# Ledger of designs, part 102: designed miniproteins, single chains, continued (3)

Each design is a single chain, and the fold is of that chain. pLDDT is the mean over its residues in the fold that is shown.

## One batch from the design tools (miniprotein)

Design m11759
Fold by ESMFold2-Fast:
Structure m11759 (fold): chain A 60 residues (1-60)
Amino acid sequence: GPEAEKAAAGARAAVESGMSAAVAGGLAHYQFSEAGGTKEEAAEAARRGGGDAEAALRNA
């Protein structure tokens, strides 16, 4: 849902700013768990978005 898309985008931006994908994903999971919404889907999306951004940075 929209929360998962925001989590993925946030994790991606955090990784692009120098944060590791794992840390960005964990932070997104925690924030969405506290704010409500679909926390499991948001956490998975954040992990994938952050991981994709980290891989792209390594290949650039």
Scores: mean pLDDT 66

Design m11760
Fold by ESMFold2-Fast:
Structure m11760 (fold): chain A 85 residues (1-85)
Amino acid sequence: LVSQGNQLYQQGLQLYNNGDLQSARTYFQQSVQLLSQVDPTSRQTSDTMGNLSTVLNSLGDTDSSRSASIASRTRQRFYDQGIPA
């Protein structure tokens, strides 16, 4: 089950990197469902959910929208720690 969830996650990443956001969303959703049944609090489940969220935000927009969102969040964390991004 964990290995199956991991395999779906890896396939999702490959599809996302190739720009196939719809297929990536499907694989990430399946991976989250399997991983949540095994260990819903695991870091891997959390990471997969984060990637699913990114794909969902990108489905109606360009890759630049995703990059901007990630950069903005990274800058906010640096400012919170007193380090200008």
Scores: mean pLDDT 64

Design m11761
Fold by ESMFold2-Fast:
Structure m11761 (fold): chain A 65 residues (1-65)
Amino acid sequence: LNERLESLSDEEARELAARLRETYEEARRLAATDEEAAIALVAEALAASPDPLLREAAEEIRAAR
């Protein structure tokens, strides 16, 4: 997880972190209008990059049912 981020250059790591955060925010927005789409988005992101922030977003979306 964190080790993978450390293996990137400072710029690449910053961009990846920003994208992960953006996914979290999009998932929260989708949860209000389309629960299924929000869950699918989070599941795909978690499979590609298991970050603590994405895990938190998944739990929040599931709770928002």
Scores: mean pLDDT 63

Design m11762
Fold by ESMFold2-Fast:
Structure m11762 (fold): chain A 69 residues (1-69)
Amino acid sequence: SEKEELRKELLRKIGEILRLIGEILDLEREIEKNKDDKEKVEKLKEEIKRLEKEREELLKELEELDKQL
């Protein structure tokens, strides 16, 4: 049914969000280890910013899916 497919999609997007959170945490740990390397920290911050944007987009998609259930 349509509701079953929407629920599966919602669970899949939750899994994607959790994966992105894990990646962001790993990058934050790399920043912590490399605080004195300004160039490396800048690149890591840009990557975190990209992943945070992806997470926000997925969260909006989850809100839209939840409204359809």
Scores: mean pLDDT 85

Design m11763
Fold by ESMFold2-Fast:
Structure m11763 (fold): chain A 65 residues (1-65)
Amino acid sequence: MEPSEEELEKLLKEAQEILGKEVPLDEEFKKLVKEIREELKKKYGVDGEAVWLMSVKKAVYEIAK
């Protein structure tokens, strides 16, 4: 199931704290998180809260480049 916007904001805050980087919670970020999550699901056959956190962390890395 997809996280709510509030859940996604919490995941983003956690990822930013871990990585020491800040990115805006905008439509581009939301789209990138969704694309990364689908790639991880397709490649590893996994889905759930851990995959959402991993997707958010990877999106933060990509945008903060």
Scores: mean pLDDT 75

Design m11764
Fold by ESMFold2-Fast:
Structure m11764 (fold): chain A 67 residues (1-67)
Amino acid sequence: MSEEELEAEVLLALGSIYLYMAKKTNDKELAEKAIELFEEAMKRGSPQTRKVAEELLKEAKEILEKL
């Protein structure tokens, strides 16, 4: 695994944690942090990791709009 891919996977994991917390607590700031992390993962990841990040980014934006 490349360094960039490893970083992208870590960013996805962190973003997912922030998104989970945002949904549980209705916290806009946590959802915004998740969005930033998923956007960074999309820049660094493999095509597969990028696709996952894109799906999570879409979900995070939808959640932010409802908060």
Scores: mean pLDDT 82

Design m11765
Fold by ESMFold2-Fast:
Structure m11765 (fold): chain A 58 residues (1-58)
Amino acid sequence: SKELITEALVEVREEKGDNFTLEDVLKKLKELGLPQSVLEELSRFKNVEELLEYLENL
């Protein structure tokens, strides 16, 4: 899960630049096959910064 989220962040950043949003990351994670239950949990974050804090604690 952590590796998949990291891959999504890298790909979204390459496609959209530094102005990418949490919605962009969630869309990429869905394309990469992350379960809907996990996507719903991650969608509760307000921004990319909260997602990064979550990853640091995994």
Scores: mean pLDDT 78

Design m11766
Fold by ESMFold2-Fast:
Structure m11766 (fold): chain A 120 residues (1-120)
Amino acid sequence: LEELRRRALERVRAGDDVGAIELLRELLERDPEVAMETAREMARLAHADGRVTAAINMALMGAFVAELVEAGELTDEMVDALAAAFGVDRERLRALVAARDGRGVMLLFLEQALREARRA
C-alpha cells in the first residue's frame, strides 16, 4: 500500500499522469480510503507545481463525489450535473449513487481520468 502510494505521487511529480492514475486504480482495489487520500495529495502536488491537468482534477473530483455518495448527500440533479461536467456515464453514475457504492464512483472517475491523460 505505502509503496504503491509513494510510486503514484512520484509519477505525478514526474508529469506522468497516466502512470499516476493507473497506480491510483490499484490502490483503490486494495484500500479505497488510502486511494482517496492519495488522489487529494496528487492534486495538492500538481497545484503546488502549477501543473493542473484535467486528469488530476478528475481524480480529485472522483474522491470528493465518492465521499458525498457515502454520506448520502447527492441528489439526482447533482448527479446529472456532475456526469455532464466531467464526461462520465450518467446512467452508470446514477446506479452507483443509488447503491451507495463510493468505490465504484471513484473507479468511474479514474477511468475517465485515464482517457483524459492518454489524450494529452
Scores: mean pLDDT 83

Design m11767
Fold by ESMFold2-Fast:
Structure m11767 (fold): chain A 98 residues (1-98)
Amino acid sequence: MEGEEILELGEVALEAIRRAAEAHETDPLEAEIWAAMALMAAAVARLIGERSEDERVRRAAEVVAEGVRRAVELLEAGDTEGAIEAAERALREAREIV
């Protein structure tokens, strides 16, 4: 189901955010690559949502995409814990919608 694909992409994005957070102070290039991977997963989720006729799938995709965008902004601000929390919250909310 498309909802499962959105949740899978959210989990991929969360793992990428966690790896970006771990690399943040020691390997800035690795952190940027993981953040980019999280944004790519969010972009794929958004695209699936935009093509779906199911309003729940569309809403879950928007929640994941916005949560990942917020997490990357927090990483760029140096708030690694806040970034992980933002991504985890978005994934929890998406699971409740689907």
Scores: mean pLDDT 88

Design m11768
Fold by ESMFold2-Fast:
Structure m11768 (fold): chain A 86 residues (1-86)
Amino acid sequence: MKLVLTFHGLSEDEKQKLIEEAKELEKRGYKVSIEEKGDTLTITIENVSVTLAIGRVLQAIGLGLDGAEVTITFDGDTVHIEVKFP
């Protein structure tokens, strides 16, 4: 599976935390791509397990419960999670 995470409205601290989490996945052998544009961050992770994808979906739901706008789209073998902070 392929996982695409897009975050909008990130503070500098939140952006750095997500980049560090993405780098941790690279250390575990995942193929990770990071694209930064202002306060928007897109992280693409290739060859993820269903378990990892479910974990990221649950994490995104948690962000939605904390007031973020969350959109989750499933397109074949790709899961898109888009998060917009208030």
Scores: mean pLDDT 76

Design m11769
Fold by ESMFold2-Fast:
Structure m11769 (fold): chain A 65 residues (1-65)
Amino acid sequence: SDELLEKIAEELAKRLGISKETALEIVKAFHERDYERLEELAKKLGISVEELEKIVKESYISVLS
């Protein structure tokens, strides 16, 4: 649901120190398994796609626990 993705984006934004809007784009790309878009977003943030995926997964765990 949009509400769940927004909560995950809020947690991700806190962890990465970025805007909620940017975090929501990342969460949507991850949810859609759009790895090409995730790679471009990770590059913009100056981190690897593997590190970005790790932080996204940690944000999911934090919201769902």
Scores: mean pLDDT 86

Design m11770
Fold by ESMFold2-Fast:
Structure m11770 (fold): chain A 58 residues (1-58)
Amino acid sequence: GELERRFGEASLEVAERNIENGDYELATWLAERAIELFKKAGDEEGVKRAQELLEKAK
């Protein structure tokens, strides 16, 4: 739903910031959480963005 999409976006923002700060473990966890949230929201673009960020954090 809309709420899950908003939480997914927030998780991505925090994940990107954590990558910039070198916190790859937290960024990975947040990106995985964002994937789950975007899947529940039916946001295919969000899932793709979160997966790309997850690969970058690995």
Scores: mean pLDDT 83

Design m11771
Fold by ESMFold2-Fast:
Structure m11771 (fold): chain A 69 residues (1-69)
Amino acid sequence: MELKEEVEKLIKELEELYKKTGDPYYLEAAKEARKLLQEAFTGNLSREETIKLLEEAIEIAKKAIEKAK
């Protein structure tokens, strides 16, 4: 699923930002995105609910990455 791959890519980028900066903000953003990704695929959720959680994870990750630029 393309949205899942995008979330995983953004989480990896946040973890790399944490390694480079030492700022726990990026680590916390990565954890929140991982939590939403896990919830999207571990619950008995509709397709619409799954997409919403993945979109929320993408928004959180992108907002955190934008702060670094």
Scores: mean pLDDT 80

Design m11772
Fold by ESMFold2-Fast:
Structure m11772 (fold): chain A 65 residues (1-65)
Amino acid sequence: SEREKLEEALKELSEKAFEKRNAEAINHLFQAAKALEAGDLESAREHLIKAAEALNDEEMKKRLE
């Protein structure tokens, strides 16, 4: 499902953002998590794409588009 795809992306990007201490990515991941809790899948996807961009994770960005 779309939700499962976004939750998996959130987990993967969170691990990378925490390891790299990337504040921009962490902020977007926090917003994505809030959007997922609210059921706003479109907002969650947008924030996950922004997090992937901040982490230079082109593969994840393409998976989310």
Scores: mean pLDDT 86

Design m11773
Fold by ESMFold2-Fast:
Structure m11773 (fold): chain A 56 residues (1-56)
Amino acid sequence: SDAEEAARRLAEQYGGDAEEILRLAREGDVEGLAKEAGVNLVQARVALHELQRLLE
């Protein structure tokens, strides 16, 4: 899916596990996404909204 591809690209660019990033995005866990990917909260919030849009 487009969401799985986007999560994989985030993991490759920043860090973390793509499946975990996608799970955290589904849960709306901004802080968890920031820690998993190694990004700040602003970047995590943008990524979360993008991933949630693709999951619709």
Scores: mean pLDDT 84

Design m11774
Fold by ESMFold2-Fast:
Structure m11774 (fold): chain A 62 residues (1-62)
Amino acid sequence: SMELIQQAEELAKEGIELAKQGKLEEAKRKFDEAVRLFEEAGDPVTARVARAEGERAIEENK
């Protein structure tokens, strides 16, 4: 569970960085994977927050 959370956090960070670089499709894939891993880890609240932050990062860099 903690290992999945750490992987999800890393993927979310990568997604934000990719979004800042204008790589929106790659960023979207990283955010989707992060959300999936947070859900698998049993943390639906953090998964929901990660989804919202990812969507915002993509919108801000369109």
Scores: mean pLDDT 86

Design m11775
Fold by ESMFold2-Fast:
Structure m11775 (fold): chain A 67 residues (1-67)
Amino acid sequence: SAFDLAVEIAARELGVPAETIRRLVEQVLAGEISQEEAARRLAELSGVPFGSALRTISGLVRVRRAE
């Protein structure tokens, strides 16, 4: 799926396991955490700036919703 491909690309670019990124997006879609909270966690795990992590999370959420 487009979502699975996008998760794999993000995982490779950020050096974070694909399963971890997928779980964060699933928690956002389930309403368990905000996109901002998911981005904070992703930034902490990857070492990238918060803004970069937020763009990644919001992009992946958008792709998943479009499926």
Scores: mean pLDDT 89

Design m11776
Fold by ESMFold2-Fast:
Formats: C-alpha cells, sequence, structure tokens
Structure m11776 (fold): chain A 105 residues (1-105)
C-alpha cells in the first residue's frame, strides 16, 4: 500500500526531528500540498486540511490524521508528487534545525 509506505516515511522523519523541526516539517508539507492543489475546494480536501491543521494547533498530529491526509494527497496529486513534497518538507525542517543550532552557539 503506497499510503502506508509514505506514512512510515513521514513517521520516521518526525522521530528524527526536534519538536520545533517537526512543526516546520508539518507546516511545509501542508503548504506544499495546498500550493499544488490551487483552487481545489472539494469537501474532502477542506476536511483533510482542517484535521491536519487542528492536529498542528494541539501540538500533535496523530498517525490516523497523517494517514487520512496522505490518502487524500495521493488521490489528488499522486504518490510520486507526495513523495517529492515529503522530501522538500524534510529538507526545509533540517535547514531550520541547523540554523537554530548555529544561533545558540
Amino acid sequence: NPVEELLKEVLETLKSLSPLSQRVFLSELLFLFLEELGNDNSPEVLEAVQRFFSGMQKGYVSEEELRDFLEVAVKKVGVEKVREMIERAKERALKVEEKLKELQK
């Protein structure tokens, strides 16, 4: 199942990041998804975005919320595009973490 493979990659990425970098990763992933969708205001997209955003606001996005988001993302933009978004979000989070460590020295 491609969604389960993507979910595993997202979860492994989150486990490798500090709490602040986790927030950066999730925010960037959501931003990239919204940018790719443009004007897709379908109920399933709005619901997935709202659930994901609510998870971020409470400080934790559950595995179920991530799976639901990835299922909608794969359906709308395809597996390869979602994989690209995950990699771009990961790169952004790692760069932010590196810069924060430099500033604390």
Scores: mean pLDDT 81

Design m11777
Fold by ESMFold2-Fast:
Structure m11777 (fold): chain A 90 residues (1-90)
Amino acid sequence: MEELKKLLEEAVREAYKDDPTVLSVEVVGEVKEREIDGIKVYEVNVDVLRREGEREFLVPHIAALKEIDGKKVAEVLGPSGAVIAEVELE
């Protein structure tokens, strides 16, 4: 689903909107559908290109869409698997 990939990409960009070291955000591969605790979750891999001085790093992330209390929420997981941001979607 191309629209869902774009939405999850935008959630990762929103998480990093105030980070000047982030150069690009790119979805990698296909959206996976999972069920966690009875909740349907859509996950995609997202690479974040960051710069520190003259070095550029690809930092792997996962973006997951879930519905909580009737609201759609995108959860952004960093390279350690820790949740670094939750973005409420319209």
Scores: mean pLDDT 78

Design m11779
Fold by ESMFold2-Fast:
Structure m11779 (fold): chain A 85 residues (1-85)
Amino acid sequence: SIEELKEKYEKELKEIEEEIKKAKNVLELIGLSLRLIGLLLDTELELKKIEDKKKAEELKKEIEKRVEELLEEIKEKLKTFPEKK
């Protein structure tokens, strides 16, 4: 259901947010950014299967906004790590 899908994505986004705050190197942040991209693709595909198009669109916008915010947090944190080359 759309409610189960929302709960799944909200939980994963919360876990990613916590992992961004705890990330200690650039490779971990790159991995988290790829995970966010994968989540966006999964959201797009899964929500296309939902018959309630209005609720699907609302959830998609909520997830896209959260992913954008987390990607900005990753970008800011990347600036704080020393370049090793």
Scores: mean pLDDT 82

Design m11780
Fold by ESMFold2-Fast:
Structure m11780 (fold): chain A 57 residues (1-57)
Amino acid sequence: SEEEKKKIVENARKAVELAKTLSDAGKRVLAGLLRKEAEKTGEPELKKLADEVESLI
């Protein structure tokens, strides 16, 4: 499951790189998805990525 968490974080980082091209509504959706994933996995990096996306709104 550590391998799975690593893949989730890697995919999340790639999604965040694209966040700058999203509308404000799209950024809110992405941030919400990242927060839900952070809650499910307990992975602190996902919460940081969600906060980063919200900071772009």
Scores: mean pLDDT 80

Design m11781
Fold by ESMFold2-Fast:
Structure m11781 (fold): chain A 57 residues (1-57)
Amino acid sequence: SEIEELLERGLELSVEEIKLAVEIAIFGATPELEARLAALAAESQAVEAELQALLAA
């Protein structure tokens, strides 16, 4: 279902965010890593908004 697809995508994005956050914590922040985190956060918010819209319908 559409809800299941969005949940799986949200989980994948959360895992990637955690991986990048750990990498930054261990090796230090770079503009490239910060940009990647920001991009993942934006995509996660879009998925969350779409899930909320579907669940409210």
Scores: mean pLDDT 83

Design m11782
Fold by ESMFold2-Fast:
Structure m11782 (fold): chain A 111 residues (1-111)
Amino acid sequence: SPEERVDEIIERAEKELDKAVAEGKTDQQIASILARALSEVADLAPELTPEQRERVIDKFIELVIKYKLPLETVEAILRGLIGEAEARGNQAAVDFFRELLEKVREKYKKL
């Protein structure tokens, strides 16, 4: 199912992120792992219910905080992904990344 596929992508991403941190990878390298997972999940976004999409967005915010990525790094990733999705005409992915960007900004204001 789309939900099971999203959960598999996120679980794989967390494992890769944990390994990258343990290996002393840079914020940019950690951010690259997150960007790949976000791109894969966004391709499934049209198949997700609004409630499922909300859950996934909240999980990515949790990952960004857990791996201590700077707001500037996260915003750069999301702006890049928005631009790519816009160039491909993928409105569902654009909407997903914009919602995530807005929520990440609000979360960081409260830290």
Scores: mean pLDDT 86

Design m11783
Fold by ESMFold2-Fast:
Structure m11783 (fold): chain A 95 residues (1-95)
Amino acid sequence: SREEKRKKIAEKLREASLLLSDYVLNDKSLSKEQKQELVILGASLTLIAYAVEKDLLSFEEVKERLEELLEELKEINAPEEIIEKVEEAIRLAEE
């Protein structure tokens, strides 16, 4: 169902946000500037998860916003596991 699809997308984005929080808290090599960028990206993932779960964004809008965030995550060399969770959410939005 559309409702189950929204829940699965939100779940993947919350998983990505949690992994990103763990990365920021535990990786001692990150600069202050990198940590600030990662915190903002994590907040964006959480807000998009809320918006998709509450049917505030269409699947097309979710896809567009996540593709933009994915580019930013790749540019800052975020861990592959985080990238994969966002890519999974995009694929679910396309189904």
Scores: mean pLDDT 88

Design m11784
Fold by ESMFold2-Fast:
Structure m11784 (fold): chain A 62 residues (1-62)
Amino acid sequence: GPVSEAEIEAALAAYERLLRESGASDEDVAAGVANARELIAKDPAAVAEQLRGLAESGGIPL
């Protein structure tokens, strides 16, 4: 179904958490989230669905 803005933000928050847990620096986390937002802008449904799936499964590092 259509992905809401809230679902996209929740998925990005989960991705940010995974990056931090992997030992990424604040700079690398910011860059990673920015890149994810750029990918979502190009294909919001596909990318947000992937991030949502990762969040629901307990998260596998991207």
Scores: mean pLDDT 70

Design m11785
Fold by ESMFold2-Fast:
Structure m11785 (fold): chain A 70 residues (1-70)
Amino acid sequence: SLSQLRAQVLVEALQAIKNSDLKSASVQNYLSGLREAYQKESPETRTLAEELARKQLGPKADTLLQALKA
């Protein structure tokens, strides 16, 4: 579905910073844009993104999702 494709794009964007310092200015700027994109998505897409992140990002999933939701 389109919601699944949009959710996967969000997860791949989180995957790109998975091993990065979340406190760096460059990563914070990246996350700011990603947070705006996430907030504009439907509740269905956001729920799917959380499910896919937990499956694909491993033990870093919760930390990255918290950063996305901040």
Scores: mean pLDDT 86

Design m11786
Fold by ESMFold2-Fast:
Structure m11786 (fold): chain A 73 residues (1-73)
Amino acid sequence: MSKEELLKRAEELIKRGDELVKQSPNPLEAEIYLAFAYMLYALAKRSTDPEVQQELVDKIEELVKKMEEELAK
């Protein structure tokens, strides 16, 4: 996956996270995960190493998954 593809995926995951915050019965916890995801996205944008970018995007995906789990509770 190219740098552009990784950043696009990260952006799509962040958009998903934003929608999950809007649906959350506990927005504080959801917003904390979303804030961390935004921080990882900023780091991915600054990285020149596609392997590091992949790891950061994978971490964003895990955070969004955690937000979905919290919404289900």
Scores: mean pLDDT 78

Design m11787
Fold by ESMFold2-Fast:
Structure m11787 (fold): chain A 82 residues (1-82)
Amino acid sequence: MAELEAAARRMEALVSRVTDEEALRLVARAAAAIGAGDVEAAVAAAREAARLAVERGELSEEEAEELVAAMETVARAVAAAQ
């Protein structure tokens, strides 16, 4: 659970810095895919959201990589729990 807790905390902190509506819609899509246990869809949406956040100057490239990694960790944990 420590890895999931750390990933969720990192994800929340990074998402809180995203204010762009298009990027937030992709974050919501990633969250929905996580809830559905769809790891591939979650990672795809997370990568698009992170790329837009970097383009809009809201996240650095390193922060974008952390966001995608955190969302993938959460998605895999949710999928494994079923």
Scores: mean pLDDT 83

Design m11788
Fold by ESMFold2-Fast:
Structure m11788 (fold): chain A 65 residues (1-65)
Amino acid sequence: SMEEQIAEARELTKLLAKQKVLEKVGPDAKIEVKEVDETTVVATGTLGDKKAEVTVKSKVLEALL
């Protein structure tokens, strides 16, 4: 269904944001994820003195919504 496609695309967008933050901060980083709007996710990671924030806008969700 369309609802299932949207839900899957949303979870993939969150996963991508998390992976990008881990690449910047390191694999042991504490990750927090926030949905800013229907197509946009922000992930923040911290590890000691390191901090990174990644914003991902899903083109798939833009096409589905």
Scores: mean pLDDT 83

Design m11789
Fold by ESMFold2-Fast:
Structure m11789 (fold): chain A 79 residues (1-79)
Amino acid sequence: MTKEELAEKAKKLLEESLPKLRELAARETDPRLRAVLEEVLRLAEEALKKLEETKDPEERVKIAEEFLARIEALGREYA
């Protein structure tokens, strides 16, 4: 799989996951968990926008990797 194909798959997964994440955040009653879900949504929307604006395959992969690292860091902070 090329780096561009990998980045395109990441973009598609973000596009498919965003509506599900929004629904989950809207249904969350714990204010702390809701804040975490809202931050995840913000990071996902930012990553998707950067992927749409960036044409370099290597930079696109870096954007996807940075997004995953930030999500993992949030998971550790709120575990």
Scores: mean pLDDT 76

Design m11790
Fold by ESMFold2-Fast:
Structure m11790 (fold): chain A 78 residues (1-78)
Amino acid sequence: MEEADKLLDEGQRAYAQGDYERAVELFEKAVKLYEKNGDYYRAAVAYTLLSDAYYRLGDEEKAQEWAKKAEEWVKKYN
């Protein structure tokens, strides 16, 4: 849990610095850990951040895919 939160924080710092490729890498690692631990709420947050990072990279299709996953997790597990 602490490791996933640290990856999320590092990804947000990379995003703030304009390093969207690094942000994607860190957010994907955080997603995998949250999913493994069954933390659906934090996984959905990480999906939203992945969506934002992909949008910044110009990959609108991947951005929408991750945004949809965030919405589906919230609806399914809340």
Scores: mean pLDDT 82

Design m11791
Fold by ESMFold2-Fast:
Structure m11791 (fold): chain A 74 residues (1-74)
Amino acid sequence: SVEELKELIDKAVEAYKAGKMDEARQLLVEIFRRTTSGEVKRKVHELFLAMANGASDEEIQRKAEEVKEALEKA
């Protein structure tokens, strides 16, 4: 469901903030695999790149909200 995917996004953000990069990446891959929306896949990829580049917590949270908005429109 959309709510389950949103929970996975929140878990990925918390894993990133805790320095658990491998866990954060696995959670994003799971969201990417479960969605059929091209827009959601693009936003998940943008969040993944921000995490890979060591973006601030504020930037990561903004990117996570963009993924959630795309999920609501799908």
Scores: mean pLDDT 86

Design m11792
Fold by ESMFold2-Fast:
Structure m11792 (fold): chain A 81 residues (1-81)
Amino acid sequence: MEDLEKAREYLQKGKEALEKGDFETAVENYKKAIEILEKVAPDSEELLEAYRLLSQAYINLKKYDEAIKWAKKAVEIRKKL
C-alpha cells in the first residue's frame, strides 16, 4: 500500500543520511517512517528495524536517554515476534 511504500522511502532516506553522518536528518526521516508504521504495520519487523535505527542515530548524536527509549520500544516488538 502507498503508506508502507512511503515509510520504506523514509527509512531509506534516513539510512542514507546516517551513512553521510547527517544524524539529525536520519532522526527526522526515521521518525516519519515510524509514525506511518505504527499505524499500518504495528508489531512488525519493519517497525522493529525503524526503532533500532532511530536509537542508533540518537547514540551518534550522544542523546543516550532518547536512544534508550527507542531501543526499549524495539525490544517490546521483538517479544511479540
Scores: mean pLDDT 84

Design m11793
Fold by ESMFold2-Fast:
Structure m11793 (fold): chain A 100 residues (1-100)
Amino acid sequence: MEEEERERRKREEELAKVAEIVRPFLTYKALKKTKKPELLNEEAKKDLEEAEKLVKEKLSEEEIKELEKLIEEYEKLVRELKPEEEVVEVLKKMAELIKK
């Protein structure tokens, strides 16, 4: 049925939008964990600065703590090779927090 193809495209589009919203924040946490920040290239340093600015401008201190918790849940699900559906649900929660 055409309904199944439409539903698949809708899911793919929704996932792409969620990924774009959460990407800077995932990058921020990953770069912040780097033990050798001096080894970051100019592009990575710029991405870190941009991500820090977005976090500080859009999120309160409480929202930042909630985001960090969600990122830890995301990392755990990926490490444990949990179903993609569970990973997507955590990404959606991050996007909702960021969007206000």
Scores: mean pLDDT 68

Design m11795
Fold by ESMFold2-Fast:
Structure m11795 (fold): chain A 56 residues (1-56)
Amino acid sequence: ASPENEAAGQAYYASLSPEQQAIIKAIAETLIAIGDAIDEGLRTGKPPAPAPIPPL
């Protein structure tokens, strides 16, 4: 991972309007949920539950 890329991403996010920030946050939360489901599947050997999709 590149700390410079992460910092640039956070700065970009902070520069957006609240409406755009809400959309990006919803997408990020969905990706985190997918990652958590994969990790749980690897740990338990069971297929992961489908990731929650935020309503738009």
Scores: mean pLDDT 69

